# Ledger of designs, part 99: designed miniproteins, single chains, continued (4)

Each design is a single chain, and the fold is of that chain. pLDDT is the mean over its residues in the fold that is shown.

## One batch from the design tools (miniprotein)

Design m15662
Fold by ESMFold2-Fast:
Structure m15662 (fold): chain A 75 residues (1-75)
Amino acid sequence: ARKKLLEEPYKEGVKLAKESPEEAKKKLKELEELLKKIEAELAEAQAAGLVDEAGLAAYEFQLEVVKAYMKGLKE
């Protein structure tokens, strides 16, 4: 189930990389900056005790979706 949900973002990334390599590179850079910001905010929320186990799992899945798309953009 999870693997199938990550397959679509990856394919979308690959499609954009083939159709518009320049736009794919630009979007990849923007997403890398966004990912760093999200990871930093999550680390701060974890340190402050603001995120429970369920919230952490949901956040990690969202990051996996973004990373799958970014992997497609790179290839």
Scores: mean pLDDT 76

Design m15663
Fold by ESMFold2-Fast:
Structure m15663 (fold): chain A 89 residues (1-89)
Amino acid sequence: MSEETIKKVKELLEKAKKALEEKNYEEAVKYLEKALELLKDEPEAEELREKVKKIIEEAKTIEELEEKQKFLAENVKKELEKFLEEVEK
């Protein structure tokens, strides 16, 4: 793997980390997928490719869980509001 490729991969991983810190999971996944594409034809980078692929799946899972948490929180709030309305009648 060349110094140029290592530098570009590091820059993409740093951008992905920043996107995750900003809770921009879609952007983080895009940067990780770009890093994976740069490593696609590098035989020395098989272990790194597997790690990046795992991180992509974990980031996608976090995004899905965040969306589910928001949906469940809204549902609980709505059910509580209905319950309070019934108790006050």
Scores: mean pLDDT 78

Design m15664
Fold by ESMFold2-Fast:
Structure m15664 (fold): chain A 95 residues (1-95)
Amino acid sequence: MDEVREELAAQVRKITERAVKLFKEAGMEDLAKRIEELGDKAVQALRDGDYETALKYLDELMDLIAEAERKSPNRLDLAVLQIALATLKAVLESL
């Protein structure tokens, strides 16, 4: 069970790091900072075993990515990240 939690935390970190890079490259510095902060909070909640709080932060991350998707030249990459976050959320809800 701890192994699944650490793997979920690692995947959230990987997804948020990629999103931060894409938003910084697009000049969306404020959005990149918000994604980084929410990602860190989600990772910490997962490590603490607070799955309800982790799910809340994943929902907030997905909303930010979806909102920015229309304005970003990296729309397809952001859509893939949104699908990845939705998959992680489904796995977490099944635990």
Scores: mean pLDDT 79

Design m15665
Fold by ESMFold2-Fast:
Structure m15665 (fold): chain A 55 residues (1-55)
Amino acid sequence: PEPSDEQLREAAEQAGVSVEQVRRAYEAAKAGELPASIPAGARTVGYELVRHGRI
């Protein structure tokens, strides 16, 4: 399921990164890959959003 804008904002606050970084991490994780350039926190919440649709 696609995360809402509010879920993306909450994930960004939890990871200490921007909403755009979370959105990028989510899209990459959904495609089965996360580039090393994405901060570790954003990568983690990206995986959680793909797996559960929320943080």
Scores: mean pLDDT 71

Design m15666
Fold by ESMFold2-Fast:
Structure m15666 (fold): chain A 61 residues (1-61)
Amino acid sequence: SERRERLRKRILDALKLEDPKEGIKELERVLEEARREGDEDTVLAATLALAVLKAILEEKE
């Protein structure tokens, strides 16, 4: 659906942000929106993207 493509684009855009903290905030918004829609594929994608950005933040400590 058009909404799924929009959410997927937001995931990709969030991963491209220079600041991982801003990317995490955007991905948390996408995750909540996908959960409300029952879009299991986007929930999985946003969850994996969040794990990647959180790992990047841990490495910067």
Scores: mean pLDDT 81

Design m15667
Fold by ESMFold2-Fast:
Structure m15667 (fold): chain A 83 residues (1-83)
Amino acid sequence: VTEALEYLKKGDYEKAIELAEKALESKDKVEQLKAAEILGEAYKKLGDYEKAIEYYKKAIELAKELNSEDTVSKLEKKIKELE
């Protein structure tokens, strides 16, 4: 997931998506959460707000399973900004 985040920061959104999709296959829910957040941000940067919202919602479900209330609140705000 670290490599996907690096590509996101560089503006290579297609590569960030490719690597984050692979990270979603992780058995570690923390890695899955980070991957879903990267996918949401990458699709938002590409202007695909429907996919961005889909991945932010997936990240919210993972954050709820991890009892991360702060992360849930931040992701809900991101969805509201795209609506």
Scores: mean pLDDT 82

Design m15668
Fold by ESMFold2-Fast:
Structure m15668 (fold): chain A 109 residues (1-109)
Amino acid sequence: AEPPEADFAELVPPSLMEDPEVAEKSKKEFIERLLKLGKKYGVEEIAEELAKLIEENNVSYLHLAAEAGAPEAVRAALEFLIEALRKKESRSRVFRVDGATVVASVDFR
């Protein structure tokens, strides 16, 4: 999937495992983008809950991308990530609502 950059947020493990500062910066930038996306689509409360779970968990990979997303599609994607983080399960799903596409993926490996 090639999601639009405007509504894209990705947290990947640093290619250089020897630089924890790069990992912390990536996590902080992901959370900032996530909160902005939550505000844009009127789902700030769910974005804040997901941000808290990301801070509390050692996530290896997170991906969230919205292509002209509908609030319902973004909400469903955020709730999907929250459930995956609470259960500590690696999951990926594509949400399609009224022509809008939202991609959400999390990996603990």
Scores: mean pLDDT 67

Design m15669
Fold by ESMFold2-Fast:
Structure m15669 (fold): chain A 64 residues (1-64)
Amino acid sequence: LEKLEEKRKEIEEEIKELEEKLKTDKTLTEEEKKELEFEIEELEGLRDIIEGLIKRLKEKEEKK
């Protein structure tokens, strides 16, 4: 569980850094912007999978 929460946090931090770069770095080429958007989408997909796993594990622990 802790490892999944740590990994989710790392992914969220990376997404925020890439999003910030897209917003603030006006020197990025259109190709570089496309690459960053694609990386963000991949990381968001991974985050959603990990969040789903965390939710399932928490529900299993709290079983009422």
Scores: mean pLDDT 77

Design m15670
Fold by ESMFold2-Fast:
Structure m15670 (fold): chain A 69 residues (1-69)
Amino acid sequence: AEKLLKEGALAFGEGNLEKAIEYFKKALEIAKDNKKLQAQAYRGLAAVYKVLGNDEKAKEYEAKAEELE
């Protein structure tokens, strides 16, 4: 999961939003028993969706991250 979180952050930094979403979603799948890594993946997804202008999805993912912390 940690490697996928780093890859997602790098893709996001490069402006490759689609790849960032894919990496963060994959990190979330393999980190399902690790609440801290799940929260990090949700925060990554929230950041991507904010940049995409999807405020509703961004808020959903932020709420999911907060629930795990």
Scores: mean pLDDT 80

Design m15671
Fold by ESMFold2-Fast:
Structure m15671 (fold): chain A 75 residues (1-75)
Amino acid sequence: MLDMSNPAQRAAARRAAEAVAEAAEAVADIEDEEEREKAAAELLVPRLEALAAETPDPAASAWLREQAAQLRALA
């Protein structure tokens, strides 16, 4: 789990939340719930992987990669 008192891990969580918001907005016009979730996962997985590669904190990087892997399994 991320330590929210750690500024690097808090920054990673904020960037992940921004990526989630961007994916949600991009798929907002899809009325079918299953299609919307799948499309959001397809957009979000590469974004989370890119954030993991950019993040210098190893715990934050590992968490972002784990989130991406979980979403990929659901898509």
Scores: mean pLDDT 79

Design m15672
Fold by ESMFold2-Fast:
Structure m15672 (fold): chain A 84 residues (1-84)
Amino acid sequence: VKELIDEGKLLEARQKALDYIDAGNDDEAVKIIEEFAKNEKGRDLAVQVVIEAYKRGKTDLVKRMLEILEKINPEAAEEVKKKL
């Protein structure tokens, strides 16, 4: 996923995150949010993906994603909270 972000393949990176959410692979989805949060190009993707998990009713996953996002990029976490 980091390679996709670094290459500017943001749509592919976003889709991979959504695929993990839809597959119920919460651990991989959380790892992707961590990678998005650490990368300047990935910040908006982190916000979008957490909101998409929320829309899917993935409450426990959203909580885990927000905890990681708050530690790595608290500004992005606040943006998510304002949109929920």
Scores: mean pLDDT 80

Design m15673
Fold by ESMFold2-Fast:
Structure m15673 (fold): chain A 65 residues (1-65)
Amino acid sequence: DELIERAREVLEEAKEALKEDPSNEAAKLAVLAAQGAINNARAGNPESARTALRAAEELLKKAKE
């Protein structure tokens, strides 16, 4: 499932950003949003999964600023 694969990529990048700076709030939120995308996709909620993935990607962009 491409959505789950992308969410896992975002999750890994967010975890790396958080390891580099444990105080990075955007990275913490990106981790939660990416986990939410994976959980919603597994639960059969594709709309919620897509919404969570978009949020995770935006938060990851902020985390890298």
Scores: mean pLDDT 85

Design m15674
Fold by ESMFold2-Fast:
Structure m15674 (fold): chain A 74 residues (1-74)
Amino acid sequence: MSPEELLELAIAEVDRLIAAAEAGQNTPEQVRMAVDAFEQLLAELQKAHPDIDPELLARFRAGIERLRAVAERL
């Protein structure tokens, strides 16, 4: 799996988790754990692949921030 493919899958997963959390399917703790895991993945990808597509990185970062905002409202 390429770093870009992994980012695309991670972005899709963030969007799914946002929808699930907004539907009340997840606890605030579960959503916060997911945010932490995605932040770790983002940091690892940036460190290993500094030339990775900046548009995909920006989309993933924006998704993480949206998920964090949902966690704060739960």
Scores: mean pLDDT 82

Design m15675
Fold by ESMFold2-Fast:
Structure m15675 (fold): chain A 60 residues (1-60)
Amino acid sequence: SMVDEYVKEVEKLLKTEKDVDKLNEKLTEIVEKAEKELSEEDYVEFMKKAQELRLKYIQE
């Protein structure tokens, strides 16, 4: 699904981008693209999964 494609893109970015500023910039671009391309329902699902990935890879 398109949601899974965007989620995989976010996960790849979180695994590979070491520069926090570039990571945030690229994450914003993915989120903006997903908002334009996905339905409202799919966008909400994408955002939920993206947030779960951020919590997994950004240790608090």
Scores: mean pLDDT 81

Design m15676
Fold by ESMFold2-Fast:
Structure m15676 (fold): chain A 58 residues (1-58)
Amino acid sequence: SVEEKLSELGKKYPTGKELAEAALKAGLIDEEQAREVAARAKDSTQAGALILSLVSEA
């Protein structure tokens, strides 16, 4: 699931920007969404929550 994949990525990528880029490379979000997450998220926890919200709305 997306949640499981995000959990594993969050363990590997401690910053919001790194997690956003990893999620983009994994195909979970698009380039626009990755930019928004990187701009808004202060850390990997916030980035993970925002990515999950974006995927859940789709």
Scores: mean pLDDT 79

Design m15677
Fold by ESMFold2-Fast:
Structure m15677 (fold): chain A 59 residues (1-59)
Amino acid sequence: MDHFIEGAKAFRAGDYETAAALFEEALREHPSPLALRELARVYEKLGRHEEAARLRAEA
């Protein structure tokens, strides 16, 4: 399963909780600046602004 692609699909559907979980798994499997950036974007949509800021610092 490509967790990054599944996370992107969930994000487009507006399912931000599912998108966060899938991008978290994608980042755990294959750390990348792109995955960090997408997860930060999802966290902003969920109101998790401090967590989003931490991920941007890591990217």
Scores: mean pLDDT 80

Design m15678
Fold by ESMFold2-Fast:
Structure m15678 (fold): chain A 125 residues (1-125)
Amino acid sequence: AQTITVFVDIDARSPEAAARSVERAGRLIDEAARQAKAAGADLHIVVHVLGSAKSPELVRAALEQVTDVAIAAQKAAGGLKVTFEGVMLALNNEDARNIAENQELVDVVDAMSAANNQRLAEAAA
């Protein structure tokens, strides 16, 4: 089966940035899911995450919201295989140092990626 990949950016460094980026990601995911369904293809979502070591909870909450949007898009498409991949991004040396020095951010993204794939698979069944 063909796979369509959509790339979305989540800025979880503040509640306001998280809300705006989740809204934009939702629109991109909805469009990609519609295109994948029309093409008879699977959908793969790559989430690029900006986060702060001071607020790993914002990263978790934003990824949960993106997954809820993905599940809703999957159901609206009448059933679609959707997979999820979270990746921490660094825009500068301070962000890169923060990611390298805070294993908790990496662990949150990895754990959420696994949990989100389970939820998407269960919603498809």
Scores: mean pLDDT 81

Design m15679
Fold by ESMFold2-Fast:
Structure m15679 (fold): chain A 88 residues (1-88)
Amino acid sequence: NERDVLLGKYTQEREVKAGETVTLSVTVEKDPVNGKATVRVYALTKDGKPILVAEQTVNAKKGDTITVTVTAPEDAVSFTAEAYTKEK
């Protein structure tokens, strides 16, 4: 099975309000396999449950910054963004 290998992560330090538009940026710290990185953005809720709010696959290389804009869902308090590559 293919596995996700972490290329970069960003955790938002400040709290967000529901309906707020937030732009998150993740720096790619390692060259992705086949030059493709998948960024997943999770909203963290007040009860600590992660909600996947965005997923994008883009062409990327080490040193690139991938930017994703999301709207905070109800009960969201923060966001984390993670960039992955697939290895087998």
Scores: mean pLDDT 79

Design m15680
Fold by ESMFold2-Fast:
Structure m15680 (fold): chain A 64 residues (1-64)
Amino acid sequence: MSDAEKLAAELEAAAREYRERGWEETARLYEEGARLARQGDVFGASVYAVKGAVEAALRRREAA
């Protein structure tokens, strides 16, 4: 209920930010996490949030 909805909103916000940066693969990971969170799968959503964070970190490292 509350945790899944909160997580979905946060992951959707992160996905939007990364889409605006042009990091489509990172945004896609966060979007899938948000979708799982909306289905009540907090564990699956958390896995995709971690994958998205790792991808974002790698993108930042390799962007310059």
Scores: mean pLDDT 81

Design m15681
Fold by ESMFold2-Fast:
Structure m15681 (fold): chain A 60 residues (1-60)
Amino acid sequence: SMPSIEISLSNPVADLEKLAKENPELAKKEAEKLVQMLETIGRGDSAIGKGLRKLLEELK
């Protein structure tokens, strides 16, 4: 069966932390994509942006 992945805009860090336990490579790619998006809209320093950067550092 195909894995179902839901990344919520209201809690993307927690969703990606859960994903990282099952598929760290996919979680890293999704977190990187979200960080780039946040930087593009000027939100790279937001709480979500900081959480995603910390997750990326922990993921290797």
Scores: mean pLDDT 73

Design m15682
Fold by ESMFold2-Fast:
Structure m15682 (fold): chain A 55 residues (1-55)
Amino acid sequence: SAAAVDAFLRNLTPEELKGVAKHVGGDPAKAAALRAELETLSEEERRAYLRELAA
C-alpha cells in the first residue's frame, strides 16, 4: 500500500537512499514511478531492488 511504501521510504539505509537518489535524480515523475513499483513489491524485494539501483 502507499502507506507501507511511505513508512519504508522513511526508514532506508544509506545504501538504499543511494539507490533512490541514483534512480530518481530529482525527477518527480521518476519518483512517482518508483513509488508505484515499490507498492507492487514485498519489503524484502523493495530492499533488494534499491540495493541494485545503488550499484
Scores: mean pLDDT 82

Design m15683
Fold by ESMFold2-Fast:
Parts: C-alpha cells; structure tokens; sequence
Structure m15683 (fold): chain A 61 residues (1-61)
C-alpha cells in the first residue's frame, strides 16, 4: 500500500471518530491533519489525506 493510502486510512479513522463524537467535519479534518503533521507528513500531504478522508466519511452517509 502506498504512503498516501496509509495517511488517508489514518485520517479516515480520526475523522470518523471525531464526527461520531459530535464534532463538525471541519474540526475532524483539522484534527486528522494535525495528527499527520505530528507524524512527519508535510502540510500538503496532511491536507490531501484529511480532505480525502472527509470525502469518504461523507460518502457513507
């Protein structure tokens, strides 16, 4: 699996959990992006992964 796909999966778990806890999608995306940055992802990599994760969460509704 690619590094990008791994980042999307990590972001997806965070976004899903935050949304289920009653946080807004924007707050969930920001938290996922921060977690990826803390693990060494670039701003661009974190933003792309968090955005794609949010899209997947929305598609499940």
Amino acid sequence: MSEEEKRIEEAYEIVRREVEAGKSLAQAVNKAAKALLDKGASNEEAARAATEAARRVRAEE
Scores: mean pLDDT 81

Design m15684
Fold by ESMFold2-Fast:
Structure m15684 (fold): chain A 74 residues (1-74)
Amino acid sequence: EKEELAAFAEELRKEAEKLREKAKELKEKAEELLKSDDPEKQEEAKKLLLEAERLEGIAALLEAFAARLERLAH
């Protein structure tokens, strides 16, 4: 039972890592677009930043849930 909770927490942390990597890619793309004075590219960058923030928020929730499961596993 407790070993299964620890394993589930590990899977949640792996999914959170994937989401953080995707958010990092989106932020890097947004940073490149923000170097342009083109309003269309700046608007595209804002959309990418919002998506990156959303993914980071989900990753943080998964990490918090994983931490709770790890405490319950002990």
Scores: mean pLDDT 86

Design m15686
Fold by ESMFold2-Fast:
Structure m15686 (fold): chain A 55 residues (1-55)
Amino acid sequence: SVEELLKKMLELGKQTLAAIADPSTPKEERRRLALEEAEATLEYLLALLKEKEAA
């Protein structure tokens, strides 16, 4: 559901912020989380667009 996609995006955003706040987190791990967040954001927006087209 769109709500589940939103929750996933928010959770990845929180994880990315935590990784940035911890200087011991490897750069590769921060990059991976940022990419996953971007992908989840696109998935959420596409789901919203799909609902709008169905209306």
Scores: mean pLDDT 80

Design m15687
Fold by ESMFold2-Fast:
Structure m15687 (fold): chain A 55 residues (1-55)
Amino acid sequence: MASEEEIEKLKEEISKLKDPLEIADLAALFAKKYKPSEEQQEELAKHAQEQIEKI
């Protein structure tokens, strides 16, 4: 399970990425590796989608 620190770090990294494919891949890899909770997965997915839309 992912720690809150890891979730925050991942969200920051996603925000700095400019390639939607890399953002999606990083988020998916993180979810698979750390197995975040349902709430954390939803938060990360929303953040990644929002960032991709903003690029």
Scores: mean pLDDT 75

Design m15688
Fold by ESMFold2-Fast:
Structure m15688 (fold): chain A 60 residues (1-60)
Amino acid sequence: MIRLERTFKSVEKAIAAALVVIGEDPNAKVTVKGTTVIAELEDTEAGRRAIEAMEELAAE
């Protein structure tokens, strides 16, 4: 199990990131707390893609 926590510039970006993670890996457990997104997922192809997408959005 991988646990990833990232803080975004806005609540809108955090919600977008959570939706992208769920879209890439539907088995991911995602929690949004204000501007912070916590994702718990498995080390699978879908999980790695979800991590990449979340990191890309966090970098902007």
Scores: mean pLDDT 81

Design m15689
Fold by ESMFold2-Fast:
Structure m15689 (fold): chain A 89 residues (1-89)
Amino acid sequence: HMKELEEEALRLAKELGVEELMKKLIEAARAGNLEEAVRYLARIIHELFGADEEEIERQLLDIMEEQGLGPEDILRMAVVVLRTAVERR
């Protein structure tokens, strides 16, 4: 399922103009660098919604630690974020 999540995320990210950030998130997630993947997710959220990047990063790191999230979970979160941005346009 990770490949399907990657393909959907890249398709949505391209439509929203954040494809390069999404590629970096996928690269970090595949390398097992979940902290870096979360930082790219925070940048994407900032770019799409104008939210405070540092605050979003902190909240996502807290959730990741509390719930034991893995790479697939972070990709699922990214897809939800991207879908929400498309629906708001």
Scores: mean pLDDT 84

Design m15690
Fold by ESMFold2-Fast:
Structure m15690 (fold): chain A 80 residues (1-80)
Amino acid sequence: SVEEKNERLTQHLRDAQAEIERIKADLEAGKITPLQAQFLGLAVLGEVDVELIRMKKEGIEPSPEQLALVERLRQELLDL
C-alpha cells in the first residue's frame, strides 16, 4: 500500500540520519578521515536516492516532511 511504502521511506530516512550521525561521531573521534566520511555519506545518500526513485516510478509522492529530511541529510553531508 501507499502507506506501507511511505512508512518504509520514513524508516530509510531515519536509518540514514542515524548512519550520518555515526559517521560524524567516527570523524570526531579520529577513526576516519574527512575524505572517508564524505565517501560514506555519499553512499548513505545514494541509498536514499534509490528509494526515492523507486517510489516515484510507482507513482508515490514523498511527503513535504520526507523531502525536508532528505534536504537536511544532504546539508549534513556538506558539513562532513
Scores: mean pLDDT 83

Design m15692
Fold by ESMFold2-Fast:
Structure m15692 (fold): chain A 65 residues (1-65)
Amino acid sequence: KKALAEKLGEEAGKKAYELAEKGDIEKAEKVAREALEKAKEAGASDEDIQEATDLALEGIERGLA
């Protein structure tokens, strides 16, 4: 569960970074939300989801920098 949430967060972060760099912040946020929903459906704990969220947000932040 934790490994899956972390993997999804990292992938979402990378994609969100690319989209944010292109100025497509709305799509970047959508990608992050979809990855977190998948982690939730797979039975990830709230704690695992929080860690995945942090990874996705870090991707968006780096893309905006």
Scores: mean pLDDT 72

Design m15693
Fold by ESMFold2-Fast:
Structure m15693 (fold): chain A 57 residues (1-57)
Amino acid sequence: AEEERKRRNALALAVSLLLDGYSDEEIIQYLMEKFGLSEEEARKLVEEARAIVEADR
């Protein structure tokens, strides 16, 4: 579905931004603006992205 594609793109972008050194707050704001996510949805996505980044250590 289109929503699933949007979520995957948002997650991939969040991972990329975390690796680039952006703060969680900056990424949340960007995801809300770029993908039209709610603050809660954006926070959950950043949490998932952080778990991915942390697991690669």
Scores: mean pLDDT 80

Design m15694
Fold by ESMFold2-Fast:
Structure m15694 (fold): chain A 60 residues (1-60)
Amino acid sequence: SSEVEELKRETIRKLLTASPEEQKKLLQQLANRLLDLGLSNEEVSEVIREVLAEVERERK
């Protein structure tokens, strides 16, 4: 749980300054790391949705 939360925060920070091309790479890297931590595909998709929603809020 704490590792997942750290990855979420790190990825959000990187996404805020990333180009669109870099954003796709960062999201794929996040997904792969979450799978390595034992999350299911459904749990990974949920975390990615949360990350994208937070980035969108921060950009307003």
Scores: mean pLDDT 85

Design m15695
Fold by ESMFold2-Fast:
Structure m15695 (fold): chain A 86 residues (1-86)
Amino acid sequence: DEALLEAAEEIAAPVAEELEALVEEARKAIEAGDYEEAARKLEELARLTEELARRARERGLEELAELLEEQARRLREQAARLRALA
């Protein structure tokens, strides 16, 4: 529980600012109707999430890795849907 949360924070720490910036920029792009920009930001967010999943697997955190892989897949699906609207 607490140890898993601490491990997740440690894994995310090197890219935490980039993750926050990508989420904010994707939101702003959606609000502006710039679905192509929003899709690009979500694709980059998916890439970083995939990297975090790889790091989780390297540390033996299989459940966390699976959750991150699912999240990355959903982000790529959202990006594809936004591109279809652009």
Scores: mean pLDDT 83

Design m15696
Fold by ESMFold2-Fast:
Structure m15696 (fold): chain A 95 residues (1-95)
Amino acid sequence: SEVEKLKAEGASPEELYNKAREYIKQGKIGEALAYSKLAMDKYIEEGKVNEAMAIALDTIGEILEYEFNLEKKIAELSPQDAEKLRKEYEENIKK
């Protein structure tokens, strides 16, 4: 997997979190949470607990902003398109 590849390549916490942010923008919340956790785990291993907490808070903030923007977009769509977007989001959070 890409996660295993990035671990093998010695990716920095910053690189892992940047990947998480890309996944949030794509609505792939499950993958985003996995990458954010890896970034947090690396900071914890380095003794940087405050930086790990910052990743957690920033991840929550980015997801909430994505959900707010998604609901706004859904309000502007037809009922059929709104249902499709909600279904895609639900599938993405289950992985």
Scores: mean pLDDT 78

Design m15697
Fold by ESMFold2-Fast:
Structure m15697 (fold): chain A 55 residues (1-55)
Amino acid sequence: TPELEELRRNLASTEESLRVLEEAEREFGGDPTLRAVVERTREDLARLRERIREA
């Protein structure tokens, strides 16, 4: 379905963003703003995976 295709595209995009953010977190250390963004991105990714799994 078009909705499932959009979810898969969002998943791929979010996974790539998370990789970049995790690399930045490792490189720049303990920035609390960056940590919060990483945490939110992980939560978004988990929700997307759950939606795809149930579809």
Scores: mean pLDDT 82

Design m15698
Fold by ESMFold2-Fast:
Structure m15698 (fold): chain A 65 residues (1-65)
Amino acid sequence: SALTRQVAIHELQTEYGLSREQAEEVVRLAEQGRLDEAARLLQKHGGLSPEEALALARRIAAALA
């Protein structure tokens, strides 16, 4: 839902320090099932490990399903 998407965007900004544009791109990629690409952005902008980034991308995708 739009609300679930906005919550995910907000949490990526507040908990992981992503910009709004970076958070929106991560959520968009995860929603499209492009989990490796979403994880790469989480590593680059959020400072997450590869394992944590992929796990978070999967959780975002599942929440938006």
Scores: mean pLDDT 87

Design m15699
Fold by ESMFold2-Fast:
Structure m15699 (fold): chain A 61 residues (1-61)
Amino acid sequence: TAREAGIRLAARNLGVDADALARALEAVERGEWSYRQAAERLGVSESQVRAARRLIELVSA
């Protein structure tokens, strides 16, 4: 799907596992994790997580 393709692209650009990014973004979207918590778990910056989410939303629109 477009969302899966967007997640793989974002994960590759961030140097993180695609499944880990998918779970972190789902947790943020559900309000279970903050962007900071997702960033800490992925080993990236909060702004990188926010940018990845925006990219995936744009690709999935």
Scores: mean pLDDT 83

